# Ledger of designs, part 31: designed miniproteins, single chains, continued (3)

Each design is a single chain, and the fold is of that chain. pLDDT is the mean over its residues in the fold that is shown.

## One batch from the design tools (miniprotein)

Design m9119
Fold by ESMFold2-Fast:
Structure m9119 (fold): chain A 71 residues (1-71)
Amino acid sequence: SSEPTPEEREAARAAAEELLREMREEFEKGASKERLVSLEVAAMLLAALAGDEELARRIREEGDRMLEELE
């Protein structure tokens, strides 16, 4: 099984948090819906790899809210 190591999980968590911060910045700059979706998907995959359910929930909730505001 290709299960991530503890070090890989921690790196994935940090990367997911960085992408969430980038998503907030991109949203404020008026980024496209396509760009925000790409960032949300990438951050969600990293949060899943990290096994961090709370981070995954934050990413989904904040990302979905931003996407709704662009409609």
Scores: mean pLDDT 85

Design m9120
Fold by ESMFold2-Fast:
Structure m9120 (fold): chain A 66 residues (1-66)
Amino acid sequence: VTMSPEQQKEIDRLESEAARKAQAGDLEGLRKSLLELSRLVTEVTGDREKGERWEEETERGVEHLS
């Protein structure tokens, strides 16, 4: 699985946004950014189950911060 330069830039953007929101303590904003990232990963890999698993793990991570 290889990402296009455009897809990689979008992932990097969403990761940066998520990191900023985490730093600011905006857990809801962080969750939304990570959900968008999860959806993009699903589209890139073509594997819905992989994307859903990544989303679930991300949600659990956010809960640990709460």
Scores: mean pLDDT 69

Design m9121
Fold by ESMFold2-Fast:
Structure m9121 (fold): chain A 50 residues (1-50)
Amino acid sequence: MSAREYLAQAVYLLSTGKYDEAIALAQKSLEIDPDNRAAQLVLERAKQAK
């Protein structure tokens, strides 16, 4: 799985209110690409929404 693929799924889960799952996938994206600002933003937004 690519960082982009995890990020796309995390964004989808964030938009559907699945915050815990969005956090998990955003973290997976960051494990592959830790400098991915978009993944960091998704993680931050999902945590704030909880």
Scores: mean pLDDT 80

Design m9122
Fold by ESMFold2-Fast:
Structure m9122 (fold): chain A 75 residues (1-75)
Amino acid sequence: SEAERQELRKKILEIIGRILRIIGEILDLEREKKKAEEKGDEEKVKEIEEEIKRLEEERERLLKELEELEKKLNE
């Protein structure tokens, strides 16, 4: 039904918004990592790399969820 399609579109947009936020957070962390590297702060670099990895894993999970929802919408 059109109502079910509109609900799927809303969920898709919410996930896209979350993905875009995560991309922004990763970009900010990459800048912080570069500054830490320039200062020779190896401990801070490792901390930031672990946080980036966690966010990349969350982004990958959301992208898979997005793919499944888009597949349902296009049926």
Scores: mean pLDDT 88

Design m9123
Fold by ESMFold2-Fast:
Structure m9123 (fold): chain A 60 residues (1-60)
Amino acid sequence: SKLAELGRRQRQAVADGRWDEAGRYGAEIIKEVKRMLEENVDHPVVRQLRLGLEGLEALK
């Protein structure tokens, strides 16, 4: 998936000490996750985030 590929590239950039590149990949990951949340895409990350939000609501 695009998210997995971006994660791999970010980790490699961190390992190589390329912090500017790692930051750009991190920003792209955030954009993709936000897009998936807005579009209700079926993805493990979106499912985990929704479960977390439901858990926070249950703590009220």
Scores: mean pLDDT 74

Design m9124
Fold by ESMFold2-Fast:
Structure m9124 (fold): chain A 55 residues (1-55)
Amino acid sequence: DEILERIRALKTFADISALGGELVANKEPLSYFGLLGAVERALMGETKDLEEALA
């Protein structure tokens, strides 16, 4: 899954913003926005949430 690989590769808030825009433009499922939220929290130091979302 191209989009899931991109979510896993996110390293900055700018990357999250760019991918979020693409998800909106492509009308992607709400589950992908949940994964973006988990990545954002992981960048803020909440790695456990990211591990659960990507498992």
Scores: mean pLDDT 67

Design m9125
Fold by ESMFold2-Fast:
Structure m9125 (fold): chain A 120 residues (1-120)
Amino acid sequence: MIEDILKGDYEKAIKKAEELAKTDPSKRVEAYTLMAQIYLKKGDYEKAIEYAEKALEVDPSNADAYTLLAQAYLKMGDYEKAIEYARKALEVDPSNETARKLLAEAYKKMGKEEEAEKVK
């Protein structure tokens, strides 16, 4: 489907997304969120945060970008920021299943099992 990502050619996929961001302003949010997703898969959480923040600079109401920030902070062990960004994603899109799951996981990792159960 995404041939470069399936082959593990993340640098090629990033290069294509960077070109898309430069050549088509209407695709800039899509390009930045794609780069954030690729960096998350690579385990480069700082770069994932950087590109998710760039997506929010273009569209401050992008639920996917908030979800990507929540996932990156969760992977880094910053559970408080993971909760904050997952909640922001749900403020933008209350039906965002990924944000809901990230919020529950962050509460669980903090030992807040009751709060985690209420999100599910």
Scores: mean pLDDT 83

Design m9126
Fold by ESMFold2-Fast:
Structure m9126 (fold): chain A 61 residues (1-61)
Amino acid sequence: MEEALKLLEEGARLYAEGRYEEAVPLFEKALELLERELGPDAPLTRAARALLAGARAALGE
């Protein structure tokens, strides 16, 4: 859990700075850990998925 939260915080910082390409791998790893620990429908897991989708959309993916 602590590792997933740190990845989300760092990814969110990069996202806020417009550094989407660097934020994507952090959100991907955070999402993987959160889905394993909390399941796919947990609020934090859904937040990570939304952030990842937003970062990918910003990159045209």
Scores: mean pLDDT 84

Design m9127
Fold by ESMFold2-Fast:
Structure m9127 (fold): chain A 61 residues (1-61)
Amino acid sequence: HMSLEERLEEAKERAEELLKQGKSRAEVMMEVANWLLSDESLSMEEVGLILQEIARWLAEQ
């Protein structure tokens, strides 16, 4: 049972692994978005909030 904050940390961890694999920021965003959208426990609003935070985090890399 994960909180929204735990989901965001999992999304950041996944994004970091994808960056380490040599994927572009755009590819990372697409894969993270697809992963979040496959999770039926998340609303579209929650997916949007997590993606906004991941985009901000990626801009700081």
Scores: mean pLDDT 80

Design m9128
Fold by ESMFold2-Fast:
Structure m9128 (fold): chain A 84 residues (1-84)
Amino acid sequence: KEELEKRAEEALKKAKELAEKAEKYAEKDKEVAEAYKKATEYYLSAVNYLKGGDLEEAEKALKEAEEYEKKAEELEAELKEKEE
């Protein structure tokens, strides 16, 4: 359970970081902001599952969070390339 608590803390930290990025991009690019927001929501779901001891559901939520985080990072990179 201590290991799951540590994973939950890591997921929560990630959710906070991505939520800040979603807010930063909210007025600049809605697509980037929505992708970071989706990643944040899935990381928060993973935190709840990890705290509840539901590892299978937590792993599914983490996978979705990682996919949206990657999508958001790719969209952010494309946005930066347009500005260069």
Scores: mean pLDDT 82

Design m9129
Fold by ESMFold2-Fast:
Structure m9129 (fold): chain A 71 residues (1-71)
Amino acid sequence: MKYDKLTIEAGTYASFAAMYYSLGDYEKAKELAKKAIEYAKKTLETSKSEESKKEAEIIIKQAKEILEKIE
């Protein structure tokens, strides 16, 4: 499985957002979740890879769930 660099970065930010959320650092979790959404949206705009686009959509959903739990 091969993902674009932007998709990999989006996934990394989403993973860190989930980790900080679990630690109770909601400010860091919120910032990282927003970055995950930003990079994932860029993947949807620029990627030629269907796999990267599907992963980006999953990342956006995961990051939004974290933001909703904080707010």
Scores: mean pLDDT 81

Design m9130
Fold by ESMFold2-Fast:
Structure m9130 (fold): chain A 65 residues (1-65)
Amino acid sequence: MSEEQRRWARGAALAGKALRGGRLDDPESLARAVETGAQLLQLSAGLSREEARRLVTEAFRELPA
């Protein structure tokens, strides 16, 4: 995975979190944020749905608490 793809994934994760009100403390909110971020990466970077979801999920693990 390239450094550029990690930066895109982090941006998409932050955007997904913001669009869902910033709450990731319940499974439904986290799932919605991940799906939003994955859709943004899929449409913008031409990644497969599975790859976009994986990258966004990893980026959420790296977000500051």
Scores: mean pLDDT 71

Design m9131
Fold by ESMFold2-Fast:
Structure m9131 (fold): chain A 60 residues (1-60)
Amino acid sequence: MEEVLRRLLEKAAEVVAAAVELVVAKKEGNKEAVEKYQARLDELSAEVARLEAELQALRA
């Protein structure tokens, strides 16, 4: 259970980092970087959803 919570915390930090990079890329007009970090955020969101479902199953 603690391992799932730790992974969620780690993914939350990665989401913040990717979101900052996305904002910087948008401000700079770097379309390639915007696409890269948007894709990374989409991947992280899917992984967080899986970890939340795993945690819910452990708590059910």
Scores: mean pLDDT 80

Design m9132
Fold by ESMFold2-Fast:
Structure m9132 (fold): chain A 100 residues (1-100)
Amino acid sequence: LTPEQAAAVVARGRELVPEVEKTLIDAGIPKEDAKKISEAVLRLVEAYARGDLAATREAGQELVKLINEIKEKYGDKAAEAASDAVGRVVIEVSETQAAL
């Protein structure tokens, strides 16, 4: 990414964090677990913006683990909501990058 694209991608990711948390809480995921997922999504976005492939992979693996834990604790519908919220962030930050 260019420095401008990197800054815009991170800014968009940070803007979406409260929306991710709200979506997860509305889906029945406790605030503590919703915050873990939103923080992991932001780490993924920040690592990607830096061009840090190792950190991006690690953050992606953490998100998969957290979503699997949500499935075990809160069921398939909650895990689906978490997966959809994460996917929305990836799409939105990709569109932000493409617009620059």
Scores: mean pLDDT 85

Design m9133
Fold by ESMFold2-Fast:
Formats: structure tokens, C-alpha cells, sequence
Structure m9133 (fold): chain A 55 residues (1-55)
């Protein structure tokens, strides 16, 4: 869980969206800690769509 958050932040830095990546990483971590697996998966998909939009 924490390792995935770090990777997302690093990817956000590469794409120039560090702040957004940090927000997504925090929300995903909170969702996983709360046991909300569906919300964590949806957040991962949203971040993935941002990748495609940024090229």
C-alpha cells in the first residue's frame, strides 16, 4: 500500500502533476486503510486515465 503510493508520486513528478499525484496517493491510502477496496480501485483507474490524457 505505501509502496504503491510512493510510485504514484514519482510518476506524478515525471508527468508534471506532483500535487495531483500526492492527492490521489493519499486518498488511495485512506481508502485502503478504511477497507474500501472499490474506492481504491476507482481512484487507480482515474489516475490511469490522467496518464492517457497527458500522453
Amino acid sequence: AEEEAKKMIELGKLLGIEKEAEEYAKKIKEALEAGDKKKAEELKREFGKLFEKLR
Scores: mean pLDDT 75

Design m9134
Fold by ESMFold2-Fast:
Structure m9134 (fold): chain A 90 residues (1-90)
Amino acid sequence: SRLEELVRKAVEGLVAAGDSEAEAYRTVGAFFAAVGHPAAPLALERAAEVFEARGDLEEARELYRRAAEAARALGDEELAARLEARAEAL
């Protein structure tokens, strides 16, 4: 999707500037959430998945919850419920 490409390009830019993938997704997600951009839930979910894969479950849980909050702020209650359930399962 266009949102996936936007997130990927933003993350690639930050990684090229010296950020880790996890830090880049978190930074991109936080920025998009702050401006109410529809890419925010996706970027925060991708950050959560990277932290989860590393075994950083507390950070992953917080990021899934932030992704759910971003989805809810955009009116996407179905996505918010899915992300919140993912956080609770960690």
Scores: mean pLDDT 87

Design m9135
Fold by ESMFold2-Fast:
Parts: C-alpha cells; structure tokens; sequence
Structure m9135 (fold): chain A 72 residues (1-72)
C-alpha cells in the first residue's frame, strides 16, 4: 500500500531526472565549450546523487549522457 505509492513517487522522480538530463544535453549541444562542460558536470553530479539514493538505473542513464556531452 504505502510501498506502492513510494514506488510511483520514485518512478516520477526518475522520469523527471531523465527529462532534465535530456534538456541539459540539448543546452550543451547548442552552447559553447563552457556550456558543454557545465552541463556535463550537472549531469554527473545528478547521477552521483541518484546512485546514492539507490536509483542506479537512472544514474547510469545520466552518466552515459554526461559522457556523450563531454565527447561531443
């Protein structure tokens, strides 16, 4: 009961984190080198927080996106 509501909240948070990560990637793609570095740092910091919170799947997604931005 309460556990199911907690799962839905976690899903919503994961979805929001994914959307925010995607938005940061778009900003990085249209920005200069400084913007790309800052966006990658934001995504990496978010991934670390998510990993510590136990959301390893979303953290992994964010880490991949941060690396993609840094390679671009």
Amino acid sequence: MAEERRKRLRESLSRSARSLTDAAVKVAKSGNEETKKRAAQFIRASADVLKRAGDKETAEYAEKKAEEVEKA
Scores: mean pLDDT 77

Design m9136
Fold by ESMFold2-Fast:
Structure m9136 (fold): chain A 56 residues (1-56)
Amino acid sequence: MIQALIDEVMARYGVSAEEARRMLESMAELVREGETDTLSPESRALAEAYLAAEAA
């Protein structure tokens, strides 16, 4: 669920919900562009989960 991912990013990075959502969108764009090697394994997992949640 997208809200659960926002909550996780807020907890990990100490950011607001709005900022967490923007971070997830930016990481998802990197995955779409094939820039997965620039992401940490943790950030890539979050981005992939976000894309899967949007597809559902």
Scores: mean pLDDT 78

Design m9137
Fold by ESMFold2-Fast:
Structure m9137 (fold): chain A 58 residues (1-58)
Amino acid sequence: AVKLAAEAVNDQVNVGQDWTFGEGKIKSGNPDFYYVAKAKALGIDVNEFVKINQAAFN
């Protein structure tokens, strides 16, 4: 489920930090706003999406 994960990510996005913007890839342990929206549309857990992407990237 994405509900609990979305709450944590949404809090980070809402803080208005630019460090999470302007990047299409996941660099830190948290996804970019673009990935959050994608994960929600797909109905997948945001944290799970980040882990998969991070593992493939690294």
Scores: mean pLDDT 49

Design m9138
Fold by ESMFold2-Fast:
Structure m9138 (fold): chain A 75 residues (1-75)
Amino acid sequence: SSAEISKLGSEVLDLMVKIQRQAGERNDSELTEEAMRVAKLYSEAMQKAYEGKFDEARQLLEEALRLAKKALEKL
């Protein structure tokens, strides 16, 4: 659903901002690369949502959320 995509998207953005902040504070190039991977999945998910492909958008956002959580667990 559109509401589910919005909720997942907000969660991904919140975690991505946190990863970017930590990457900057630590001068951590690996965290910067992980933030870029999350950003790419988010962008692809938004493109799928724009095309009306909400199931694909959800799967991409769930993958982005998984990667973002994994990146933060390393801190």
Scores: mean pLDDT 86

Design m9139
Fold by ESMFold2-Fast:
Structure m9139 (fold): chain A 55 residues (1-55)
Amino acid sequence: MTSTLELFVDGDKVKITGGEVTVTLKDGSVVKLTDGTHTFDGKDISDITGNIKVV
């Protein structure tokens, strides 16, 4: 499945196409993103991993 994912961190826009991203927050929460537009405060983010294809 081809997904379009938009991720915003500290106002910075990261556009991901055809991927799945996992965002790990500093409190240990894990959010799995597959499609859509999501906004996060980078201060709360511990790690960002996933199947990312950026051109």
Scores: mean pLDDT 62

Design m9140
Fold by ESMFold2-Fast:
Structure m9140 (fold): chain A 50 residues (1-50)
Amino acid sequence: SINDKVDELQQKLDEFLKKEDSGSLTEEQRLQMGKELRDLMVELMEVSLS
C-alpha cells in the first residue's frame, strides 16, 4: 500500500539522517542512500499518479 511505502521511506530517511548527523557515512554510502531514497520517492509518485 501507499502507507507501507511512506513508512519505508520515512524509516530509511530517519536512518540516513541519523548516520549523516553522526558522521558515519562515507561519500559512497551517502550517494547510495540518496539513490535509494530517490527511488522510493519515485515509486511513491508513480503509485500516487495511478
Scores: mean pLDDT 76

Design m9141
Fold by ESMFold2-Fast:
Structure m9141 (fold): chain A 63 residues (1-63)
Amino acid sequence: MTEIRVRTVAEETRRSDPENQLAMGRFSVEAGDFASAEAVARASDPETSEEIRRLLEEARAAA
């Protein structure tokens, strides 16, 4: 179940603009869905990926 969801998120992220990629990553982090957030980061443009990973590290530090 989780693996299929992560794959779908990554596929949608690859087709999205960088602004939408960042929004998807931020939404996943805020929802506590770190697996989806990592999938979004991996499928995003390098600069957007770094920003999403920063959000993930901050969220993990706060947890």
Scores: mean pLDDT 74

Design m9142
Fold by ESMFold2-Fast:
Structure m9142 (fold): chain A 60 residues (1-60)
Amino acid sequence: SSEVKKLQEETIQRLLTASPEERRRLLQELANKLLELGYSNEEVSQVIREVLEQVEELQR
């Protein structure tokens, strides 16, 4: 949980300063890291969704 939250926060900050192409790579990297840590595809999808929602809100 704590490791996931740190990865989410770091990824959000990187996404805010990244180009649109770089954002897709960062999201795939986050998903792969979470899967390697043993999280399910469903849990990973939830994390990615939350990250995207926060990025959209901050970039309005």
Scores: mean pLDDT 83

Design m9143
Fold by ESMFold2-Fast:
Structure m9143 (fold): chain A 57 residues (1-57)
Amino acid sequence: MVSDEEIEEATREIAIAVYTSIAKRNGEKGLKEVEEEAKKASGEMKEILEEALKRAK
């Protein structure tokens, strides 16, 4: 049985990986774009974007 916490963690990791790939693919332009989105985001989305930036650097 998969808990809601496990599903949320898996979904979060997938989202982080996707945004990390976007940041890396577009070089400094991608990094800047994700940084701007992180500043505008709130809650879970902000945490996902910030973690993606940390992994991309």
Scores: mean pLDDT 76

Design m9144
Fold by ESMFold2-Fast:
Structure m9144 (fold): chain A 80 residues (1-80)
Amino acid sequence: SKEIEEEIKKLEEEIKRLEEEIERLKKEIKELEKELKETPEEDILKQIGLKLRIIGLELDIELLEKKIKELKKKIEELKK
C-alpha cells in the first residue's frame, strides 16, 4: 500500500541521516588519529585524552550502526 511505501521512505531517510553521521564521526576519528601520531610520546596526558576521544567516537559509531540494522530489519518486515 501507499502508506507502507511512505513509512519505508521515512525509514530509508533516517538510515541515510545516520550513515551521514557515521561518515562525519569516521572523519573526526581520522583527524584525531593523525593528531595522536603527531603528539610527542612524553605528552602522556594528551595521548590518553586523544585515545579516550577516539574510543568514545568508535562507541558512538557502533550504536549508530546497531540502529541502522534495526531500521533495515523494520523495512524488511514492512515489505512482507
Scores: mean pLDDT 89

Design m9145
Fold by ESMFold2-Fast:
Structure m9145 (fold): chain A 74 residues (1-74)
Amino acid sequence: MLDEVERAIEEAAKLVEQGDVGGAVKTVYDTLVSLGLPDAGALLSQLISRLVAEGSSPEEIRKRALEKARELLG
């Protein structure tokens, strides 16, 4: 479960680096929903959107999203 979420966050960070914010948000949300965790998916997706809006780097987005995923799932 956490491994799938961590992989989704890594992919999302790459998508943000490429300018595909919508794809990044969708990747994380769809992964969490497929695991039966739509509320966690919404929270992580909102965090990624907020960090992008604030001008955070892909590396910062990855770090912060991983921290939040561990808080919600670990």
Scores: mean pLDDT 84

Design m9146
Fold by ESMFold2-Fast:
Structure m9146 (fold): chain A 76 residues (1-76)
Amino acid sequence: KEDFDLEVEVALLEIAVAIAKKAMERGIPFTEEDLKFLEKVAKRAEELAKRSTNPDVRQAAEDIAKEANELIEKAK
């Protein structure tokens, strides 16, 4: 169950980052609340990357954290 729960959470974070990336590509400005949300997504993804024993889940979480941090830097 724990590994399944982590897989679902990683998938949800991946969707969140994909939506944010699409919004940025379309020139939609990020609010302070949007940036705080992305910071929470990045932090949670970093935690999941360290916690997961599944290498595919760890890699996905690392990629999500990287993309979220890149979006934050581009928006600031």
Scores: mean pLDDT 81

Design m9147
Fold by ESMFold2-Fast:
Formats: sequence, structure tokens, C-alpha cells
Structure m9147 (fold): chain A 89 residues (1-89)
Amino acid sequence: SEELKKEAEELIQRARDLMVRAHELRLKYPQYQEEADRAIRLASEAIKAVRKALEDPENAKTYIEKAKSLLDEAERVLDEIERKVEQDK
């Protein structure tokens, strides 16, 4: 469906944005490399879940919900890095 394709494109873009943010944080704050790498892995897993939703439209809802959960976790990890950086000032 067009709605599923649009939601998939939006989730893939969100994942890419989070991966860019994680890469920038990893370069600027090497002490948080492990946490930033985890966020990149979560975003990558979300992209894989979105691809599964497109391959299996009958079960797409489950894969889309998994992708959203993974992206929310990746964002939380990156927000925590930024919080810790602010406290270290």
C-alpha cells in the first residue's frame, strides 16, 4: 500500500538521521563510542524490520511496531549521551 511505503520511507529516514547523529557524537566524544555504536546497530535493525514489513505486508504492522521501538531506543541512547556530555561541563 502507498501508506505503508510512505511510513517505511519516513522510518528509514529517521534511522539514517539517528545514525548520522550517533556518528557525530562518536567522533566528538570517543568515550561514548560504545553507546553510539549501539544506537547505530539499533537503527540498522530498524531498517531491516522496515524491509521485512515491505516484503511481508500481511505482517507489516508487527515489523513497523518493532522498527519504531528500535528507533525510540536508539534516540534514548543518543539523548543520554548528550545529557552526560552536558553534566561533564
Scores: mean pLDDT 90

Design m9148
Fold by ESMFold2-Fast:
Structure m9148 (fold): chain A 55 residues (1-55)
Amino acid sequence: DVLDRAYRISLEMEKFTPEERRRLVARYREALKKTNGDVEAAIDEMEREIERLKA
């Protein structure tokens, strides 16, 4: 599941501008910092940001 989600995120990143990718990376970093390195929580935050960008 986590690997499938990470792969989907990588595909979505290809569709975005450098500015949008920077925003996604910021979300990932914020989530990791907040959760002391919880990759699953960071993926959750990236998925939410991707949904916002697509909406």
Scores: mean pLDDT 77

Design m9149
Fold by ESMFold2-Fast:
Structure m9149 (fold): chain A 62 residues (1-62)
Amino acid sequence: EKVEKYKKEIEKDPNNAQAYLNLGKSYAEEGKLDEARKWYAKALQIDPSNKEARDLAAELGS
């Protein structure tokens, strides 16, 4: 549900780091931690200064 919403946001604006971060958080809420880790990494590629994405990636052992 939330995953599909944020995927559509990324399709509209592929440079929206917050949408990738939100997508990762949605996967984490579903217990899909490998997917969450991938999307946090993507958010950090777009905005390396994003503290929330760094903290969440560190929590997952990335």
Scores: mean pLDDT 80

Design m9150
Fold by ESMFold2-Fast:
Order: sequence, then C-alpha cells, then structure tokens
Structure m9150 (fold): chain A 93 residues (1-93)
Amino acid sequence: MATVTVAVDRVEGERAYGTVTEAGAGTGLEVGAPAVVVFAGPAEVGAGATVVQDAPGGRTVLAQGRVVEVDAEAGRVTVAVERVTVAEGPAPA
C-alpha cells in the first residue's frame, strides 16, 4: 500500500494544511506541493483521511486512506492510501 507524508503547517478543526514531503507511486500526489489532509473525525492512527491536492488542468487529486502515523510535535501526518480519485474543478474548501 502506498503512503503519503504531509508536513503540517496549520491545523483547523478536522483539516491539516501543509506540504507533501513523500508520495508513493500511484497516489497522484506531487512532492513539494501544498496539500490538505481531511480527517474523518479525530486526527489519530487508524482514522480515515483524505489527502487533497490541486492538479494541472483544474483537477483535484483525492487520495483516500487511513492515518498510519501522527507526529503533532514534528508537524507530520502519514496516510496509507487505499483509493485515488481525480475530480474536475478546484480543491474542496
């Protein structure tokens, strides 16, 4: 299973805003580009999460999976990606 690691700059509710530092093959996510991690409930290991990133051509990459690592002090979240969807239009707010 591919993983994605996001360096978190800001947390607002169930969303972590940051930059992708590592992206496994097939995730569709770009390393060094901004991303938002949307949690399905509390940000903890085993929680559902979607990594959201804008893609060229006005598309949005939605990498859905589960949190496998949270390091709040280092500002890091790692998600094991189970499904990738590419949507037309801008990233969800």
Scores: mean pLDDT 79

Design m9151
Fold by ESMFold2-Fast:
Structure m9151 (fold): chain A 66 residues (1-66)
Amino acid sequence: MKPLSSIDDSYMRATAERIAKEMKEAGESIEDIRERMERMAKASGPQGGKVIREVGKKYVEELQKE
């Protein structure tokens, strides 16, 4: 889990966070936000998808606070 580029990680995190925030502000459920992140991750390819999925999941968990 060693990052090669802080810009890449930062960009993915900001993108996932922004999308999740917009969906939350629109009144979407946490489940809808999680599903959208998963769908985008699957469309982004193996490496990019894993980053998006992990960042998105982290953000969703932060909202739920399990």
Scores: mean pLDDT 68

Design m9152
Fold by ESMFold2-Fast:
Structure m9152 (fold): chain A 76 residues (1-76)
Amino acid sequence: SRKEELLKEVVEHVKKAYEAYKKGDYEKAIEHLEKAKEALEELKRLAEEEGDEGLVEAAEKALKEVEKLIEELKKK
């Protein structure tokens, strides 16, 4: 399903961001976090359309964490 594809995209981009972060590549880490953010925004919209309140809440929490990480890395 589209939700499953989006969730997979979020997981893959978060993994790639973490690997880049471990290597000190903050620019690449930010790029992957931005892609995870885009996938989470689409996932949230789809969850809202389907009335999946649990997934909406989970996506909102994940978006806040991703946005916080992007801001922290941009200060490096």
Scores: mean pLDDT 87

Design m9153
Fold by ESMFold2-Fast:
Structure m9153 (fold): chain A 84 residues (1-84)
Amino acid sequence: DLGFQELEERLKEIEEKIKEAEKLAKEGKREEALKLLEEAKEKIKELKELVESRMPESEEKEELLKKLKELEERIKKVEKEVKE
């Protein structure tokens, strides 16, 4: 397989880290939230590299890259909330 199971597991891990960071930010735990956001950004970078290297050009690849960009935008929104 073209890493479908690995992609799903990595996406889930990223989403859970962002969700936890959102919760921590809302609770005022700024440093913990920022740490999780940095971890999520690193995992997005790794996943982008995997998608670019392992997947041929396809609708699935485009959808995954779009989803990763949406997750990056979500991280930036949480970062603004925490850093301000």
Scores: mean pLDDT 80

Design m9154
Fold by ESMFold2-Fast:
Structure m9154 (fold): chain A 102 residues (1-102)
Amino acid sequence: SEEIIKEAEKILLEIEIIVGLIRIMLGVAKVNKADPEKIKEIEEILKKAEEILEEAKKLYEELKKSKDEEEQKKILEKLKELLKEAEELLKKAKEIFKKLKT
């Protein structure tokens, strides 16, 4: 349904925003010459967030191609799970970023 597709688009945008925020935090940490170990931790979090975004984009394309509302609902639930995972990664990145010494 159009409602399911719109909700999926909103989730995809929220995941894209999360990836962008982690990327900005990594950029700031690198410019400020933060602890290399902490930079590496944020890089690993960013990589995982980018993998989640790639999976979310694939699920969104599958959702748009589906004509079965039950299948669309199952894909939407998977997208919601990916958003929760992305939010946890953002939380971890923020915690590391706050503890940077420079």
Scores: mean pLDDT 88

Design m9155
Fold by ESMFold2-Fast:
Structure m9155 (fold): chain A 62 residues (1-62)
Amino acid sequence: MSKEEQANLATAAGILVAGLDFLGREDEAKRLSEELHRAIKENDPEGIRRVLDEASAAADAA
C-alpha cells in the first residue's frame, strides 16, 4: 500500500469517526479515534483499514 493510499484511508476513517461523534456515539468515536492514531503512529495500514471498516459499520447501524 502506498503512503498516499494509507493517508487517504486514514482521512476517510477520521471523517467517519467524527460522524459517529455527531450522532451521539461518543464512546465509540473516542475508541476508534485512539485506535486510528495508534495505527498511523505504528505505520499499520491494516489497523487503519480496520478502523475504517468498524466506523463504517457503526455509522450504518446508527
Scores: mean pLDDT 79

Design m9156
Fold by ESMFold2-Fast:
Structure m9156 (fold): chain A 60 residues (1-60)
Amino acid sequence: EQTRRLLEQVERALRAMEQGDVERAREILREAGLDRLTELSPEELTAAVRDRARALRAAL
């Protein structure tokens, strides 16, 4: 249940970044408890969020 909710939040953050809304993506990640990711550059953040989404999907 927690893993699915986290995946939904991470995927929403990724979509925001794909639309160029990096600030919205950081807000979503902070609400998800992924504060460490919000300190990354936009390029590093995109890679980290993709990796996290892939790992979460594999865990379901």
Scores: mean pLDDT 79

Design m9157
Fold by ESMFold2-Fast:
Structure m9157 (fold): chain A 62 residues (1-62)
Amino acid sequence: SPVEELAAFLVENTSLSPAGARALATALVERGVPVEEAKKVLEEGLKAGVPEEQILNRLGSL
């Protein structure tokens, strides 16, 4: 499932709880955001040293 894949990625790479990661992943997938695009936004933000809160806000706005 795209939701399960993205939720697992969020749990592994952020401080989000499993429930929080699943909620965000569900919202993104329901809006038609590709899993690979969401992963890229998170990976690029983390690599650039952007604070997690700002990366998560950016993801929530996709």
Scores: mean pLDDT 86

